# Designed miniproteins, single chains, part 53

Each design is a single chain, and the fold is of that chain. pLDDT is the mean over its residues in the fold that is shown.

## One batch from the design tools (miniprotein)

Design m1834
Fold by ESMFold2-Fast:
Structure m1834 (fold): chain A 100 residues (1-100)
Amino acid sequence: KVEEIVELLKEGKYKEAYKLALEIFDSGDLEEVRELFRALVEMKDFSTLNTLGALAAMAGDDETTDIAIEALEEAGATSLAKGLAELRETIKELSSLDGR
């Protein structure tokens, strides 16, 4: 599945790639999530990794978001990792304020 996502991204088929990535997130297979983010790091596609991490954060998927942050930090993309962590905290805070 991760290899299919990589091929779709190389072809510029972002919607199809994101759909498959979300299926991995929904499966709860954290090892497959780690494999996906490692592949994105190898491709140096930090924009896609950050986008997928943000989608996980918006969905309240803390485990997937943590894996995305870890992958960005290990790759030296520290500003993106910090931004994603702050985004998750902001989403939680805004959800609390809206639900009051």
Scores: mean pLDDT 82

Design m1835
Fold by ESMFold2-Fast:
Structure m1835 (fold): chain A 80 residues (1-80)
Amino acid sequence: MSPAQQQSLIDNLVRHLLSLKDDPEMAKQSLMHAVRTLSARGVPKSQILALMDQLIQRLSQLDPQMAQVAQEVRDQFAAS
């Protein structure tokens, strides 16, 4: 993905996950679905993990609880 596409995706994921802050299970499912979709489209696992790390950094500044949700999804995907 281009840097502009990566930034746009992070911005969209941040907004989407924050809209789900009162439903952490739905947030986890939505993020895992997005991650698996990127993998299915041929984005390398290393790039997806780097994108997740950037997402977690952004969320840590805005909503620490949602950052924890993203961290859990990142760790599950890394183990896959």
Scores: mean pLDDT 85

Design m1836
Fold by ESMFold2-Fast:
Structure m1836 (fold): chain A 82 residues (1-82)
Amino acid sequence: AAAAALAEARARIDELVQEALAHGGSGDLEKAKEHAEEAKRLALRYPELAPYAASSLRAAASAVPELRDHFLELAKEVEEAL
């Protein structure tokens, strides 16, 4: 049960980061921020996924320069909440 929940949460974090990248690339910066913040909230509920989520958010920061500082801030918040 716990392992299945963790795998589902990881898949959801991947989905949320990909949605943030898609919206960021299309110019919908508010939706991109909302999806990235939801990924942060999910990572905070599953501490085992926090390093993975932070890494994914840092990668997203490199791909969407206009949101770089925002995504890096979210990654720091995820790592520092451990």
Scores: mean pLDDT 84

Design m1837
Fold by ESMFold2-Fast:
Structure m1837 (fold): chain A 70 residues (1-70)
Amino acid sequence: SALEESFAAEAARVPGLVAELEEEFRAGRVSPEKAFHAALALQIVAGAAGDEEAVARARELADRALRELE
């Protein structure tokens, strides 16, 4: 179905979005607060896509960003 095809296309982008956020956070181009919220959103999307590696990476990024908020 069109919805399934659309979801598959978006799911395929998740590892790239996680990698982009990791790079932007490492480079200091995004605040810890924004990185934390974006990583939480990506963790949900990665989980829905069944991408366990992307979930783990997004979780680690969220934890790292949260530590910088204190």
Scores: mean pLDDT 81

Design m1838
Fold by ESMFold2-Fast:
Structure m1838 (fold): chain A 82 residues (1-82)
Amino acid sequence: SEEELREIERRRMLEVLEEAYRRGLLTEEQYRRLTEMVRAGATADEVIAEAKRLGLDPEIVRRLIEVETEVGVLRLKEVVLR
């Protein structure tokens, strides 16, 4: 379902942001801002756009793109598998 895919996307994005914060790739303010966006229902595309605008480490952007790709594959499987 779309609700399940949105929850997977949210959880995966939060995992990426938490890992980046633990590695010191995000300031506390950047981490708070991005996690608040995710909790407010922002999509991976919106979070990626904000990360790029903030000039964040390319590793963070790459990992967020991986989340978008992963969720996109799951969405395609839902369409193919009835």
Scores: mean pLDDT 83

Design m1839
Fold by ESMFold2-Fast:
Structure m1839 (fold): chain A 85 residues (1-85)
Amino acid sequence: KKDLIEKAGQLLGVAKVHLLMGDIERSRELINKAVELLKEAGETKIAEEVRKLGDQAIEYAEKGDINRALELMDEAAKKASEALK
């Protein structure tokens, strides 16, 4: 359970790096995987929050607002870490 949450956080960190590199599609895939791991861990509310923040981050990145996208990814990672108690 905690291993799944930790892996979700790691995937969100990698997704942030891909956004910084301009690889929006790979970032989206990693965010989706992180959300699924949080759901598998039973953290449904946190998974919903991470999904919302991740989707907003992708939207801002597609518009060229990389700084806002990275801020939203940091918020998503923080929400995932809250699942660790």
Scores: mean pLDDT 85

Design m1840
Fold by ESMFold2-Fast:
Structure m1840 (fold): chain A 63 residues (1-63)
Amino acid sequence: ASEFEKQLSEEFRERRREFLRETKGLKHLVHKSWIETGKYSGDDSEENLEVVSVEEYNKLLKE
C-alpha cells in the first residue's frame, strides 16, 4: 500500500476498493485536493471526490 492510502479514512478506503472492483480496476475514486494540491484534505464529501483513469491515478502517485 502507498503512503497515499494511509492518509485516507477506513470508510473511504473501503469505498475506493469497492469502486475499483465495480470498474474492474479501470477507474479510481480520488479527492480533488489530491489532483489540485497533491495532499489529502480530510474531507470525504461527494463534492470533493472525482473519478480518474488509471493513468491519471498513477501520475498522482508519482507526485
Scores: mean pLDDT 70

Design m1841
Fold by ESMFold2-Fast:
Structure m1841 (fold): chain A 90 residues (1-90)
Amino acid sequence: SVKELAEEAIEILEEALPELPPELQERAERVIEELRRAAEEGDVERALRAAREALRVLVEALPYFKDVTRAIGRILRLIGLILDLERMLE
């Protein structure tokens, strides 16, 4: 469901949030809010848009993560969620 996919994306961002610089933390917090609204409304397009922005934030944040392997793992999980959301729009 869109709720489950959006909630997983929120968890990924919340895991990353403490390691982000302030500007990327603000962007991540806005994305979390959008994902939360998408989950509440069942809005697949909103969830997909927010998940794509989450991916951009995590990629931009790569130089700031202490554990790059863990950071790449988060990015791959998020890509999987984006693909699942895209299937819902078929």
Scores: mean pLDDT 88

Design m1842
Fold by ESMFold2-Fast:
Parts: C-alpha cells; structure tokens; sequence
Structure m1842 (fold): chain A 71 residues (1-71)
C-alpha cells in the first residue's frame, strides 16, 4: 500500500514535469488503481526516487519548472 502511494506520487511528479498532468489525470487515477493491486517492489521505488533527484537537479540548471508547478 505505502509503496503504491509512493509510486503514484512519483508518477504524478513525472507527468507534472512533462506538463501533461491535467491531460493525464484520468490515466493517473487508473494507474494509481493498478499500483494498489500490483504495488511495485521497493527497488523500483528507490530507483524512481533517485531519478526524481536527478530531475530536480536538472530543473535547477534548466529552470524548466515554475514555482507553481512544484508547489
């Protein structure tokens, strides 16, 4: 359950970064449902968290996100 919630949060972050969060809101809800049924392993969550860190560093360099998009 907790891993499914973390995976959903990471997926939401990726969609928000891509600028398609609003367009993919229904798809995100479907993915969250699937994640509850098939929670990803801890290794996948850790890798996604690592990728998120790299993306945040890239954003600092590229300023590709506004404060509104991150808040």
Amino acid sequence: MENAEKAAELLRFQLELAGVLEEKKEALEKMEEKLKENAPPQEAIEKAEEDKKKVLEMLKKGEKFSADDLG
Scores: mean pLDDT 68

Design m1843
Fold by ESMFold2-Fast:
Structure m1843 (fold): chain A 94 residues (1-94)
Amino acid sequence: MSMLDMDRPTMTEEEGRVLEEALREAVRILYEKGLVSEEEVEEALAAIGPYVQALRDRGAADLETLVEFLEKGIDRIKDPAEREAVKKIIEILR
């Protein structure tokens, strides 16, 4: 564990890997449901590593904020299939 910000939760390397796997699984679920194209999958997978690194640099608190943002976003999704896909992403991130 880093000596910096010891009083705040920090994302470990293992936690970062678990998050990367969860995000990849979420992308797979979206693809299986036909909500994203193969090109969108490739773009999303390429973005996961940099995104997780950015969250690790900011700390674990940003993950909670992301989950809250996604939960609030669900209410604006009118398509039931898209809503279920976002719910699955939230479940995976928890």
Scores: mean pLDDT 64

Design m1844
Fold by ESMFold2-Fast:
Order: C-alpha cells, then sequence, then structure tokens
Structure m1844 (fold): chain A 120 residues (1-120)
C-alpha cells in the first residue's frame, strides 16, 4: 500500500523520496489511494516539505471524489499548523472550497482557514 511504501521513508528521514510517490498516489484510479496520498502529503510539512507539497494539495481540492477534496483541505490545515506562511498561498482555493457541493469538504475548508487565521 502507499502507507507501507511511504512510512519507512519518513521514519528514515527520506521525506524527499516520499514526495514523488505521494504525487503519483494523487493520480491513482482508486479514490481511497488518492485520499491517503493527500493525508500523507500534509504530513510532509513536519519534514520541511510544506512548500513542495502545497501545490499538489491545492490541485486535489478539485478532485472528483469529495473524500479526496476533504482530505486535501484537512492536509492544508496541517500545513497551516506547521508553516502558516506557506499555507496562506492556498487561501483563495480554500475560500472556493467553502462553496463545495459536499458539506464535509466545506467544513474541512472552514477549519483549515480558521487554523490559518489563528497562526498568522
Amino acid sequence: SLREEVLPLLLDGKAEEALPLLVKGLKDADPEVRKEAARLLGGLAKHGLAEEALPHLIKALKDASPEVRKAAAEAIGVIAEEDPKVAEKAKPELEKALKDASEEVREAAKKALKVLEEKL
């Protein structure tokens, strides 16, 4: 699984090697794999890769699956906790997600924006 490939890399301090695997995971045919990839990309902020992860998460906010869009918004919220100045670049797309068709996506975007407001 994506988690089984990525977790050892993160534990070994090889977060930069995890990035291309997670970017590939965001393009997987299975929405469950894309959801996990978005969640793990948010975690890369704790390894100093917030700036590299953010553009891919912004793109995932427009994913076909509401579960993936929710995971992307939550992951941007994690980036806002770790590196709020990087996450601020996602503010326009998070504001668009406030109008998402899914209530869970709207709630996740509201929480991410609130974290960003509190950290700046």
Scores: mean pLDDT 89

Design m1845
Fold by ESMFold2-Fast:
Structure m1845 (fold): chain A 67 residues (1-67)
Amino acid sequence: MSPTALVTRVEGNFVTLDLGAPAVKVGDEFEGIETGARLRVVEVGETTSKAEILSGEPRVGEAFRLL
């Protein structure tokens, strides 16, 4: 199954996801399971990642599916 991550923070045009390396890479795209919002990963840490909002309105606590 495609990995999923939860949004832990929304800050302007960016969100923090609770999934990091090696499951996530810079340039990976996610889709919100409930909202259909689209994210693109711009920074990857050991346990978290930061993604730019491409479209839609992600919510804290929303699950996102790796595309």
Scores: mean pLDDT 83

Design m1846
Fold by ESMFold2-Fast:
Structure m1846 (fold): chain A 58 residues (1-58)
Amino acid sequence: SEFERLKEQHREEMLKRLPEAIAIMQTYLGMDEEEARRRMEPVIENGAEEVARQRMEA
């Protein structure tokens, strides 16, 4: 579906930026890599779904 295509596209873009996000969380929030990754997983999934939903409405 169009929704799944947009969701996957956004997920791929966020995954490309994930190493940078992890580095920022390690440096500024004092998280270890595993904790930062665990916190980012739901953010990526929820963000991809929200962006796909918004684009479906555009």
Scores: mean pLDDT 78

Design m1847
Fold by ESMFold2-Fast:
Structure m1847 (fold): chain A 73 residues (1-73)
Amino acid sequence: MLSPEELVEKAAEEAGVSLEPEARELLIRAVEEHPELRNMETLLAILTLAVDPKTRVVRAELVEPIIAMILEP
């Protein structure tokens, strides 16, 4: 099985995006704490919504609300 770090890096590669250090740390922590996020489909959706279309960089400030929305009961 892939580690949370490996899974996040693989999702970023497949989405064709770069991760800010803060965004990468948030995603790794979220995957470690929340098994619901431990799938490629969910991670690709988060990255697609959180990417800056001009720079192709995923920003932490956009990742936080998306994760919160997914984890909302």
Scores: mean pLDDT 80

Design m1848
Fold by ESMFold2-Fast:
Structure m1848 (fold): chain A 87 residues (1-87)
Amino acid sequence: AAEEEKRKLLDEQIDNIRSDFEEITKKKTKPLSEEQREKLHKLLEEWAEKVLKGELDEEELKEIIREIARILGFSEEDIEKILKEHG
């Protein structure tokens, strides 16, 4: 896919993750800045590469979920709730 189309798919993935985390925590996040979206794009690309290589264990997956949730603006307490539902 073209680079522009890849960025669009990553943005859709971010919005889906955000909505899922908001449903789990029962809290709404603030609108994401461009800096937050760029960080999430890079993190999701790195995660996808590690998944493809089979390099993700349970601890690494949990750390990626924590990083995504922190960038999205969730508290550490809310992150633990997210991890309990997904880990």
Scores: mean pLDDT 78

Design m1849
Fold by ESMFold2-Fast:
Structure m1849 (fold): chain A 70 residues (1-70)
Amino acid sequence: GTITIRLPDGTEITIEVTEELGDNVFTGVVVSGGGHEGQRALVFLHPSGEASVLFGDGTQLRGRIVARDL
């Protein structure tokens, strides 16, 4: 499945989920957007509709969940 997250600047990133690590915690690969294509990401989905994205290089993004196909 995929998760699409909208950043505060209006950029959208789409992550293809590879593994579910726990409730609302996923690992995946960025498949489109944000200049992070091909990077592995740890994704935390907050019940409020917010999401946090953590990359292996320490980059952190925060945004809003706009689509979930999980």
Scores: mean pLDDT 83

Design m1850
Fold by ESMFold2-Fast:
Structure m1850 (fold): chain A 77 residues (1-77)
Amino acid sequence: KEKEVEELFEKMKEIANEGHRLLAAGEPDEKIDALAEKINELLKKMAEILGISLEEAKKLVEKRIEEEGEKIRKALE
């Protein structure tokens, strides 16, 4: 469902922005790793909704991020 995919993508962008704030504040790596785990959970859910592999879902998200900007892409790597 398109709406569910868009909601997941928006959540991933919010988590990436939070990760950038934590990194800028010098928070410990454990907090940043926890946010990366949340992004991975959302990627798995997106793959299930779309009926594609996790690798394909990751490529799809990376392609959309490339179109929306480098800052978000860096946060997902």
Scores: mean pLDDT 73

Design m1851
Fold by ESMFold2-Fast:
Structure m1851 (fold): chain A 94 residues (1-94)
Amino acid sequence: SLVARFEELVERAEELLERLAELSEEPWTPEREEEARRLLEELLRVQAELAALVQQGLPDELLEEAEKRLRPLAERAEPVLERMREEKEREYLA
């Protein structure tokens, strides 16, 4: 059951990161910023659940495979994450 739950969370993380990566290719609008914010909130929850499952003792091979799957998507999503950080900083300084 732990392996099945882990795989579900990895697949969900892939879906969230892929949509964030797609947003990085599109013009930045308030509607897309709000979508990115919702996706990031869900991604953080998924990451927290993945971390909890890892602490329960999953095989290293399964963890390495998940990292290989998620890394390229996370790299593609980074422009959206950077933009959201910059927008937050501008609001704080205003």
Scores: mean pLDDT 80

Design m1852
Fold by ESMFold2-Fast:
Structure m1852 (fold): chain A 67 residues (1-67)
Amino acid sequence: MLSPAEALVLGGRFLAGEATPAREQLDQIARVLSQVSGIPEERVRALIEEAIATGDAAGLRAAILAA
């Protein structure tokens, strides 16, 4: 299981296009990114799912940077 620090690092790498997280890691990444950005966890989770489906994290990056 990822620690919060590991989830934050993996989330940052995913946003940079350097890593694709495993399904089991998505909930932890969504929670950590929600806590850091203030965006609701459900919204972050939806943006992560879209990024994985499209192969493009630009929408997720834009939302995090705007928060």
Scores: mean pLDDT 76

Design m1853
Fold by ESMFold2-Fast:
Structure m1853 (fold): chain A 57 residues (1-57)
Amino acid sequence: MSAEEAREIGLAAARAGAGAHRGGMTAFQAGSRDGNPEAGVEGARAAGAEALAEGHG
């Protein structure tokens, strides 16, 4: 899994009502379960920032 894929998963969760923090956690867990914790961390940061910018905080 790439950081971009993890970001998209987290951002989708945030937009579905999870909010920025839980969206970021969703991205992190996706990357970690895929064996790519670095991608999960990068995806979580991007998803959280984008969700907050969109007003999902």
Scores: mean pLDDT 82

Design m1854
Fold by ESMFold2-Fast:
Structure m1854 (fold): chain A 97 residues (1-97)
Amino acid sequence: MRVTLEVLGQYRTEEEKEEIKEKFARFQEQARTLAAELGLSVEFSDLEEITIAGKNVLKQTITVEGKPEDIARFARRSVELALELGLSAVSRPVPIA
């Protein structure tokens, strides 16, 4: 199974944007460790600058492949880790391969 996780960090100033970039770097390192622990294949996108409901947001897309059970564990742990870092995470099925 293949799923996509989206990790989001809202910023209001350029200083907050740099702080959010540092949080994404920490998240990426931890997420790689989690994927390796669970035997999952993981791919990280570059950071994207987007606007959601008039708010400036940095987004990173993570594509993970493996058994549904292991992906579910990865998604849950990744969401918890993102929240600890002050980021938001959303798990979505990949609509196309």
Scores: mean pLDDT 80

Design m1855
Fold by ESMFold2-Fast:
Structure m1855 (fold): chain A 97 residues (1-97)
Amino acid sequence: SLEKILKEAEAFFIGMGLGVALVDGDYERALELAKKLEEIADPETRQAVAAGIYAASVMARRAGKEDQARLLEKVADRVLNGEDIYKAVEEAAKELS
């Protein structure tokens, strides 16, 4: 349905925004977005979220931020595996701080 496509698109862009926030050291924003995403998380939205985080990882790598890019890939994999999004992001923020 159109509603489903729009929900997945929103999840993708929020996932990308979460990844950008982690790269920028805006951990408060990253955790806020992670909490919102976990509240709406189902298998299909998890794929969209992970895709968004992967997009942010590609941008980070292009900007020469290899450690951040690698960590974002790990977060995306954890989201795809059905792990708690907030917990994955909280642990990533601790590794970057």
Scores: mean pLDDT 87

Design m1856
Fold by ESMFold2-Fast:
Structure m1856 (fold): chain A 63 residues (1-63)
Amino acid sequence: MSKEAEELLKKAAEFIKNGDYEKAGALIRELHTKHGLSYEQIVEELEKLGIKREDILKALEYV
């Protein structure tokens, strides 16, 4: 994974932890469209960062 994609994943995780699902969804969209990550890969990587699946799914509503 690129360093830029790793930094965007960390930012998305921070937005989810803060309840900012709309901003997290925008970064998830960028990870998919610009960095070529599947939504399944993005979910897996966010879970590795300690984000609950239910909270990731809330962010995905804004993608």
Scores: mean pLDDT 86

Design m1857
Fold by ESMFold2-Fast:
Structure m1857 (fold): chain A 63 residues (1-63)
Amino acid sequence: SSSQRQALLAQGQKDVDDATKKADEAIAKGKELSPREGTMLEADGGMELIKAVSDRLGSKNES
């Protein structure tokens, strides 16, 4: 299923791009917050979201 393979590659790239955008936006929000608010964002799972997205991107590079 070469066509399916091609589609999966395209979807993978799209997922990576979407994940990168979300991570960048979350990081930008943290930057604009005060140190206290930034820490709260991390504690509230913002850091976990960024880490999950980063791990997904890293898996592509590490593979």
Scores: mean pLDDT 59

Design m1858
Fold by ESMFold2-Fast:
Structure m1858 (fold): chain A 83 residues (1-83)
Amino acid sequence: IEKLKKQLEETPDSDLLKKASLLIFLAVEEAENGDLESAIRLLEEAIAILRQLLAQETDPKEIQLLQRQIAALEAEVAALKKQ
Protein backbone atom coordinates (compact mmCIF):
# COMPACT_ATOMS: atom_id res chain seq x y z
CA ILE A 1 0.00 0.00 0.00
CA GLU A 2 2.62 2.61 1.05
CA LYS A 3 4.79 1.86 -2.01
CA LEU A 4 1.79 2.11 -4.37
CA LYS A 5 0.68 5.41 -2.78
CA LYS A 6 4.20 6.83 -3.22
CA GLN A 7 4.30 5.73 -6.88
CA LEU A 8 0.90 7.37 -7.45
CA GLU A 9 2.14 10.67 -5.92
CA GLU A 10 5.32 10.54 -8.06
CA THR A 11 3.43 9.78 -11.31
CA PRO A 12 3.03 12.85 -13.58
CA ASP A 13 -0.54 13.82 -14.51
CA SER A 14 0.56 13.44 -18.16
CA ASP A 15 1.04 9.67 -17.55
CA LEU A 16 -2.68 8.96 -17.17
CA LEU A 17 -2.46 5.26 -18.07
CA LYS A 18 0.17 4.58 -15.36
CA LYS A 19 -1.86 6.62 -12.85
CA ALA A 20 -5.00 4.57 -13.66
CA SER A 21 -3.06 1.29 -13.24
CA LEU A 22 -1.66 2.37 -9.85
CA LEU A 23 -5.16 3.38 -8.68
CA ILE A 24 -6.47 -0.08 -9.67
CA PHE A 25 -3.67 -1.87 -7.75
CA LEU A 26 -4.29 0.33 -4.69
CA ALA A 27 -8.06 -0.37 -4.92
CA VAL A 28 -7.37 -4.14 -4.86
CA GLU A 29 -5.23 -3.73 -1.72
CA GLU A 30 -7.91 -1.62 0.02
CA ALA A 31 -10.62 -4.18 -0.89
CA GLU A 32 -8.47 -7.05 0.47
CA ASN A 33 -8.11 -5.08 3.73
CA GLY A 34 -11.92 -4.67 3.94
CA ASP A 35 -11.98 -0.94 3.09
CA LEU A 36 -14.65 -1.23 0.39
CA GLU A 37 -15.42 2.52 0.39
CA SER A 38 -11.78 3.38 -0.45
CA ALA A 39 -11.62 0.57 -3.02
CA ILE A 40 -14.78 1.84 -4.79
CA ARG A 41 -13.50 5.46 -4.78
CA LEU A 42 -10.11 4.45 -6.23
CA LEU A 43 -11.72 2.30 -8.95
CA GLU A 44 -14.10 5.16 -9.86
CA GLU A 45 -11.07 7.50 -10.14
CA ALA A 46 -9.35 4.97 -12.44
CA ILE A 47 -12.53 4.63 -14.55
CA ALA A 48 -12.71 8.45 -14.89
CA ILE A 49 -9.10 8.55 -16.16
CA LEU A 50 -9.73 5.71 -18.64
CA ARG A 51 -12.89 7.46 -19.90
CA GLN A 52 -10.79 10.63 -20.43
CA LEU A 53 -8.31 8.58 -22.49
CA LEU A 54 -11.19 6.95 -24.43
CA ALA A 55 -12.63 10.39 -25.33
CA GLN A 56 -9.26 11.38 -26.91
CA GLU A 57 -8.61 8.05 -28.70
CA THR A 58 -9.28 7.61 -32.44
CA ASP A 59 -7.62 4.18 -33.01
CA PRO A 60 -10.39 1.50 -33.10
CA LYS A 61 -8.09 -1.11 -31.51
CA GLU A 62 -7.20 1.18 -28.57
CA ILE A 63 -10.87 2.23 -28.22
CA GLN A 64 -11.86 -1.46 -27.91
CA LEU A 65 -9.14 -2.15 -25.30
CA LEU A 66 -10.16 0.90 -23.21
CA GLN A 67 -13.87 -0.02 -23.44
CA ARG A 68 -13.13 -3.58 -22.23
CA GLN A 69 -11.04 -2.32 -19.30
CA ILE A 70 -13.68 0.27 -18.30
CA ALA A 71 -16.45 -2.38 -18.46
CA ALA A 72 -14.43 -4.78 -16.28
CA LEU A 73 -13.77 -2.07 -13.65
CA GLU A 74 -17.43 -0.95 -13.66
CA ALA A 75 -18.48 -4.58 -13.03
CA GLU A 76 -16.00 -4.75 -10.11
CA VAL A 77 -17.41 -1.50 -8.60
CA ALA A 78 -20.97 -2.87 -8.93
CA ALA A 79 -19.94 -6.12 -7.18
CA LEU A 80 -18.26 -4.21 -4.30
CA LYS A 81 -21.32 -1.96 -3.85
CA LYS A 82 -23.55 -5.06 -3.41
CA GLN A 83 -21.41 -6.28 -0.47
Scores: mean pLDDT 79

Design m1859
Fold by ESMFold2-Fast:
Structure m1859 (fold): chain A 92 residues (1-92)
Amino acid sequence: DEAEKEYKEEMERLREEAARFVSEAEIELAKELAKEYNLKISSDEEAALLYVKIKKGLKEAEELLKKGVKFEESVLEQMKEIKERIKEAEEK
């Protein structure tokens, strides 16, 4: 399946990106978010990958909002909270 192959390639790229630029503070934030959202991560590499995925997801969600896609109020509040915490981690 071409879609499955594309997904694997994208995941490997995200792992390399996470290893290159995710800081210790950003890894800590990803671990906190994983606990809050009941996500299981077993390594710093998984935490860094989660952080990169969250940033990508927020960017994609903001593009959808610009195109007029409506989200639930709870989702918008969650996005705002995560975005503020990301900014704080990047400033450490």
Scores: mean pLDDT 76

Design m1860
Fold by ESMFold2-Fast:
Structure m1860 (fold): chain A 70 residues (1-70)
Amino acid sequence: MKLTPEQRARLVMLAYRFTRPDPATLERAGKALENAKDAEEAVDNIVKAVPSLTEEQRKALLEEAKRLIE
């Protein structure tokens, strides 16, 4: 199921809270989420846009994405 704009914003803001990337990086992350099919793809797209995320932060993003999509 495609993520709503609100769900995408929540995941992008969670990534921001972890690493505080610049606005351009946040815009890329939001765009990358527009066509994510599942929680795993959404997290992979964020990780590619925000490479400074740690493994623990990536796991937290996956848990949040599953809660939003499922």
Scores: mean pLDDT 73

Design m1861
Fold by ESMFold2-Fast:
Structure m1861 (fold): chain A 72 residues (1-72)
Amino acid sequence: MKEELEKKLEKLEKEKASALEFDELALEARKKGDFEIAEKFLELSIERGVEAVKEAVERTVERREKEREERE
């Protein structure tokens, strides 16, 4: 069980899995009693969520700067 979840984790990291996918795996691990793996999945879910927010903010700033330059 634990080994199987660790293999899924490695595969999803390679595939740039979303925060939702890691959150779902964390829930599955908790249901199976693998709290250590569940905590790792939760950390990755948070990390991916933060990264997505950072990318969204960066895109918004870039778009705002472009619009400002085009207007000015």
Scores: mean pLDDT 70

Design m1862
Fold by ESMFold2-Fast:
Structure m1862 (fold): chain A 92 residues (1-92)
Amino acid sequence: ATAEAVARLARELGLPVTPEQAAELIAAVRAGDDGRASRLLAAATKDPAALIRAMNLVMIAAGQKLLVGPAVTEETVEELRRRLREALAEVE
């Protein structure tokens, strides 16, 4: 499922989260609860780069189009979407 795919890909990006934590993050982003999403991510890592990568992954999984970070390009967004689709296919 989506939460399992997000958790697996986040681990590859340097942020070890559980599928349950990934599901909670996706739900918070979809609800527009930025404070909750930020608290959950901050509890998981103190590495700003890993936090930015994980946040972008969660935003893509939640269907958001606005990503954050200094290295956001169309190629980076498409690569994350491709990797998420591949991860989703493997956990389904």
Scores: mean pLDDT 69

Design m1863
Fold by ESMFold2-Fast:
Structure m1863 (fold): chain A 80 residues (1-80)
Amino acid sequence: AGNEAVEELRPEAEELYKTVKTEEEKREARRELLRRAFERAAARMTPAEKAELERLLAAEEPSATPAQRELLAMMREALA
């Protein structure tokens, strides 16, 4: 499940947060952890599942807000 990918990154998140000193650095660390969680989830998918998810993400992009579009771009990058 998606939550499993996040849980697997918990030790890595703890280590990163120990070195983060500013709110800007914390925000960037969270973004990197989300990217890694997507990559780990994608690694468990078949090529057919990745292609279907990529198609669905592309279909949502035209109606997405700027913030949603950034998340969609990150997910699509992880699937490439």
Scores: mean pLDDT 71

Design m1864
Fold by ESMFold2-Fast:
Structure m1864 (fold): chain A 60 residues (1-60)
Amino acid sequence: SRDARRQLALQITNEVLQMVDEGKSVQEVLDWVQKELDKHPEVTPEERESLLHHARTLAE
């Protein structure tokens, strides 16, 4: 559902922020986000690109 995809986006954002606080590199953050999104075929390519862009912005 849309709510499940929104919840996933929030979960990914929270994990990215934790990884940044732990000193993970931009590449480690992006690799994790890509691997997590690969588990969710319901996420569209456009949503995937948006989440990856947001994760990069948070990690830079």
Scores: mean pLDDT 82

Design m1865
Fold by ESMFold2-Fast:
Structure m1865 (fold): chain A 101 residues (1-101)
Amino acid sequence: DEEKERLKARLYAIGLVVLAKDESPEAQEETLKLLEPAVKALREGKLEEAEKLIKEYEDKYLTPEEKELVEELTEILIENPRLSSEEVAELVERIRERLEK
């Protein structure tokens, strides 16, 4: 359960970083399609495969700074599993500020 929850948090963190970079529905849809194999593996309880696919996505599509943000956000999401929509919006804004400049 803990490993599965951590991988779910990591997928959510990637979604937040992508949303902060580009809030368009098209960017979100492309990211979901690219991560679909990882989501399927996670749903099927194939945690090692899911982790590998997530890492491959990160290595291919995220900068080193964005990967660091995903790691930090994953820890925040694990510590705060019941964030409100307002708290999530504040996180996205902080990510956006971090990625600016």
Scores: mean pLDDT 82

Design m1866
Fold by ESMFold2-Fast:
Structure m1866 (fold): chain A 94 residues (1-94)
Amino acid sequence: SSTMAEIMALVQEALNSTDAAEIERIVRRLLEIARELIREGRLDLAEQTLKGAYLAVQTAYDRGLISEAQYQELMAELDEVAREVREAIEERER
């Protein structure tokens, strides 16, 4: 789908970026997409989107492109959306 292509392109853009502000913008866009996918009940794709966002944040931190404070802030935002996905999966399986 066009959504999967957009997710893959955003993840690749973040992995290829050396700009902290651009990486942060892309990660937050991926989180917005993940939340839209939760609303649509597309939970498997939401989880894949979160995996891509985690990879982008971890890669940026490992490359020294973002500070520890930025890393902790982005990981906290990722954990919040991951909790929303988990709660939606549990509700669907009831």
Scores: mean pLDDT 88

Design m1867
Fold by ESMFold2-Fast:
Structure m1867 (fold): chain A 85 residues (1-85)
Amino acid sequence: IDELIEEAKKKFDELYEQALAEAERHMTPEEVERFKQFLDSLRKYFDEVLEQAKKLSPEEAKKILDETLKLMEFSIRDRLAALRA
């Protein structure tokens, strides 16, 4: 389970860094700051999911982490598209 938690954290950090870099290329500094606040709110939610996952079987933990990352990726993508337009 520790490996699943570490992998999920790494995937989220990569998603965060890539999203922030994309925002910086197309947005004003003020828009980037608002987007960063959005990403930070997602990180808080993700941290709560990680704590819940630690209480589950490895199979259940993997499922909840994969689904959460997928939903976060969707949310980030949609937010970037809206701000880029």
Scores: mean pLDDT 80

Design m1868
Fold by ESMFold2-Fast:
Structure m1868 (fold): chain A 62 residues (1-62)
Amino acid sequence: DPRLEELLRLVEEKTGIPAEVLRRAFSDAMLRAVLDAHDWDVEAAADYLTELATGSREGPVP
């Protein structure tokens, strides 16, 4: 699915996490659900998944 591939590519670009790792972490159903929740706005979905995948990017001590 081109939309799912583009979504994973954008998250990889934003996080540095390889798309293959993201595919293992997020099921196809989860990726579609995120896209559906964001009206298939790949950029908005990628931002959401980026936050979810990284938690707090380089923030205060854990």
Scores: mean pLDDT 74

Design m1869
Fold by ESMFold2-Fast:
Structure m1869 (fold): chain A 72 residues (1-72)
Amino acid sequence: DVERIMERLREEIERLASDPSSTGGEFGRLVQEALDELSKILDPDEVTRLAREIARLVQEALKKEGRYRLVR
């Protein structure tokens, strides 16, 4: 279920963003794992659209925590 994958990913992104020891590599791995799962059930075009939404969620969470260095 796409909605469950996205909700879980959002919660994990927010958790990592609030952890000052988290790295860009950890965000990359989390996002890639979610995209791999989505690619099993969705067309490539839909995965691409969700990838853009996921990037926005990561950027928004990092901005909220003041961690702009990981967004650049």
Scores: mean pLDDT 76

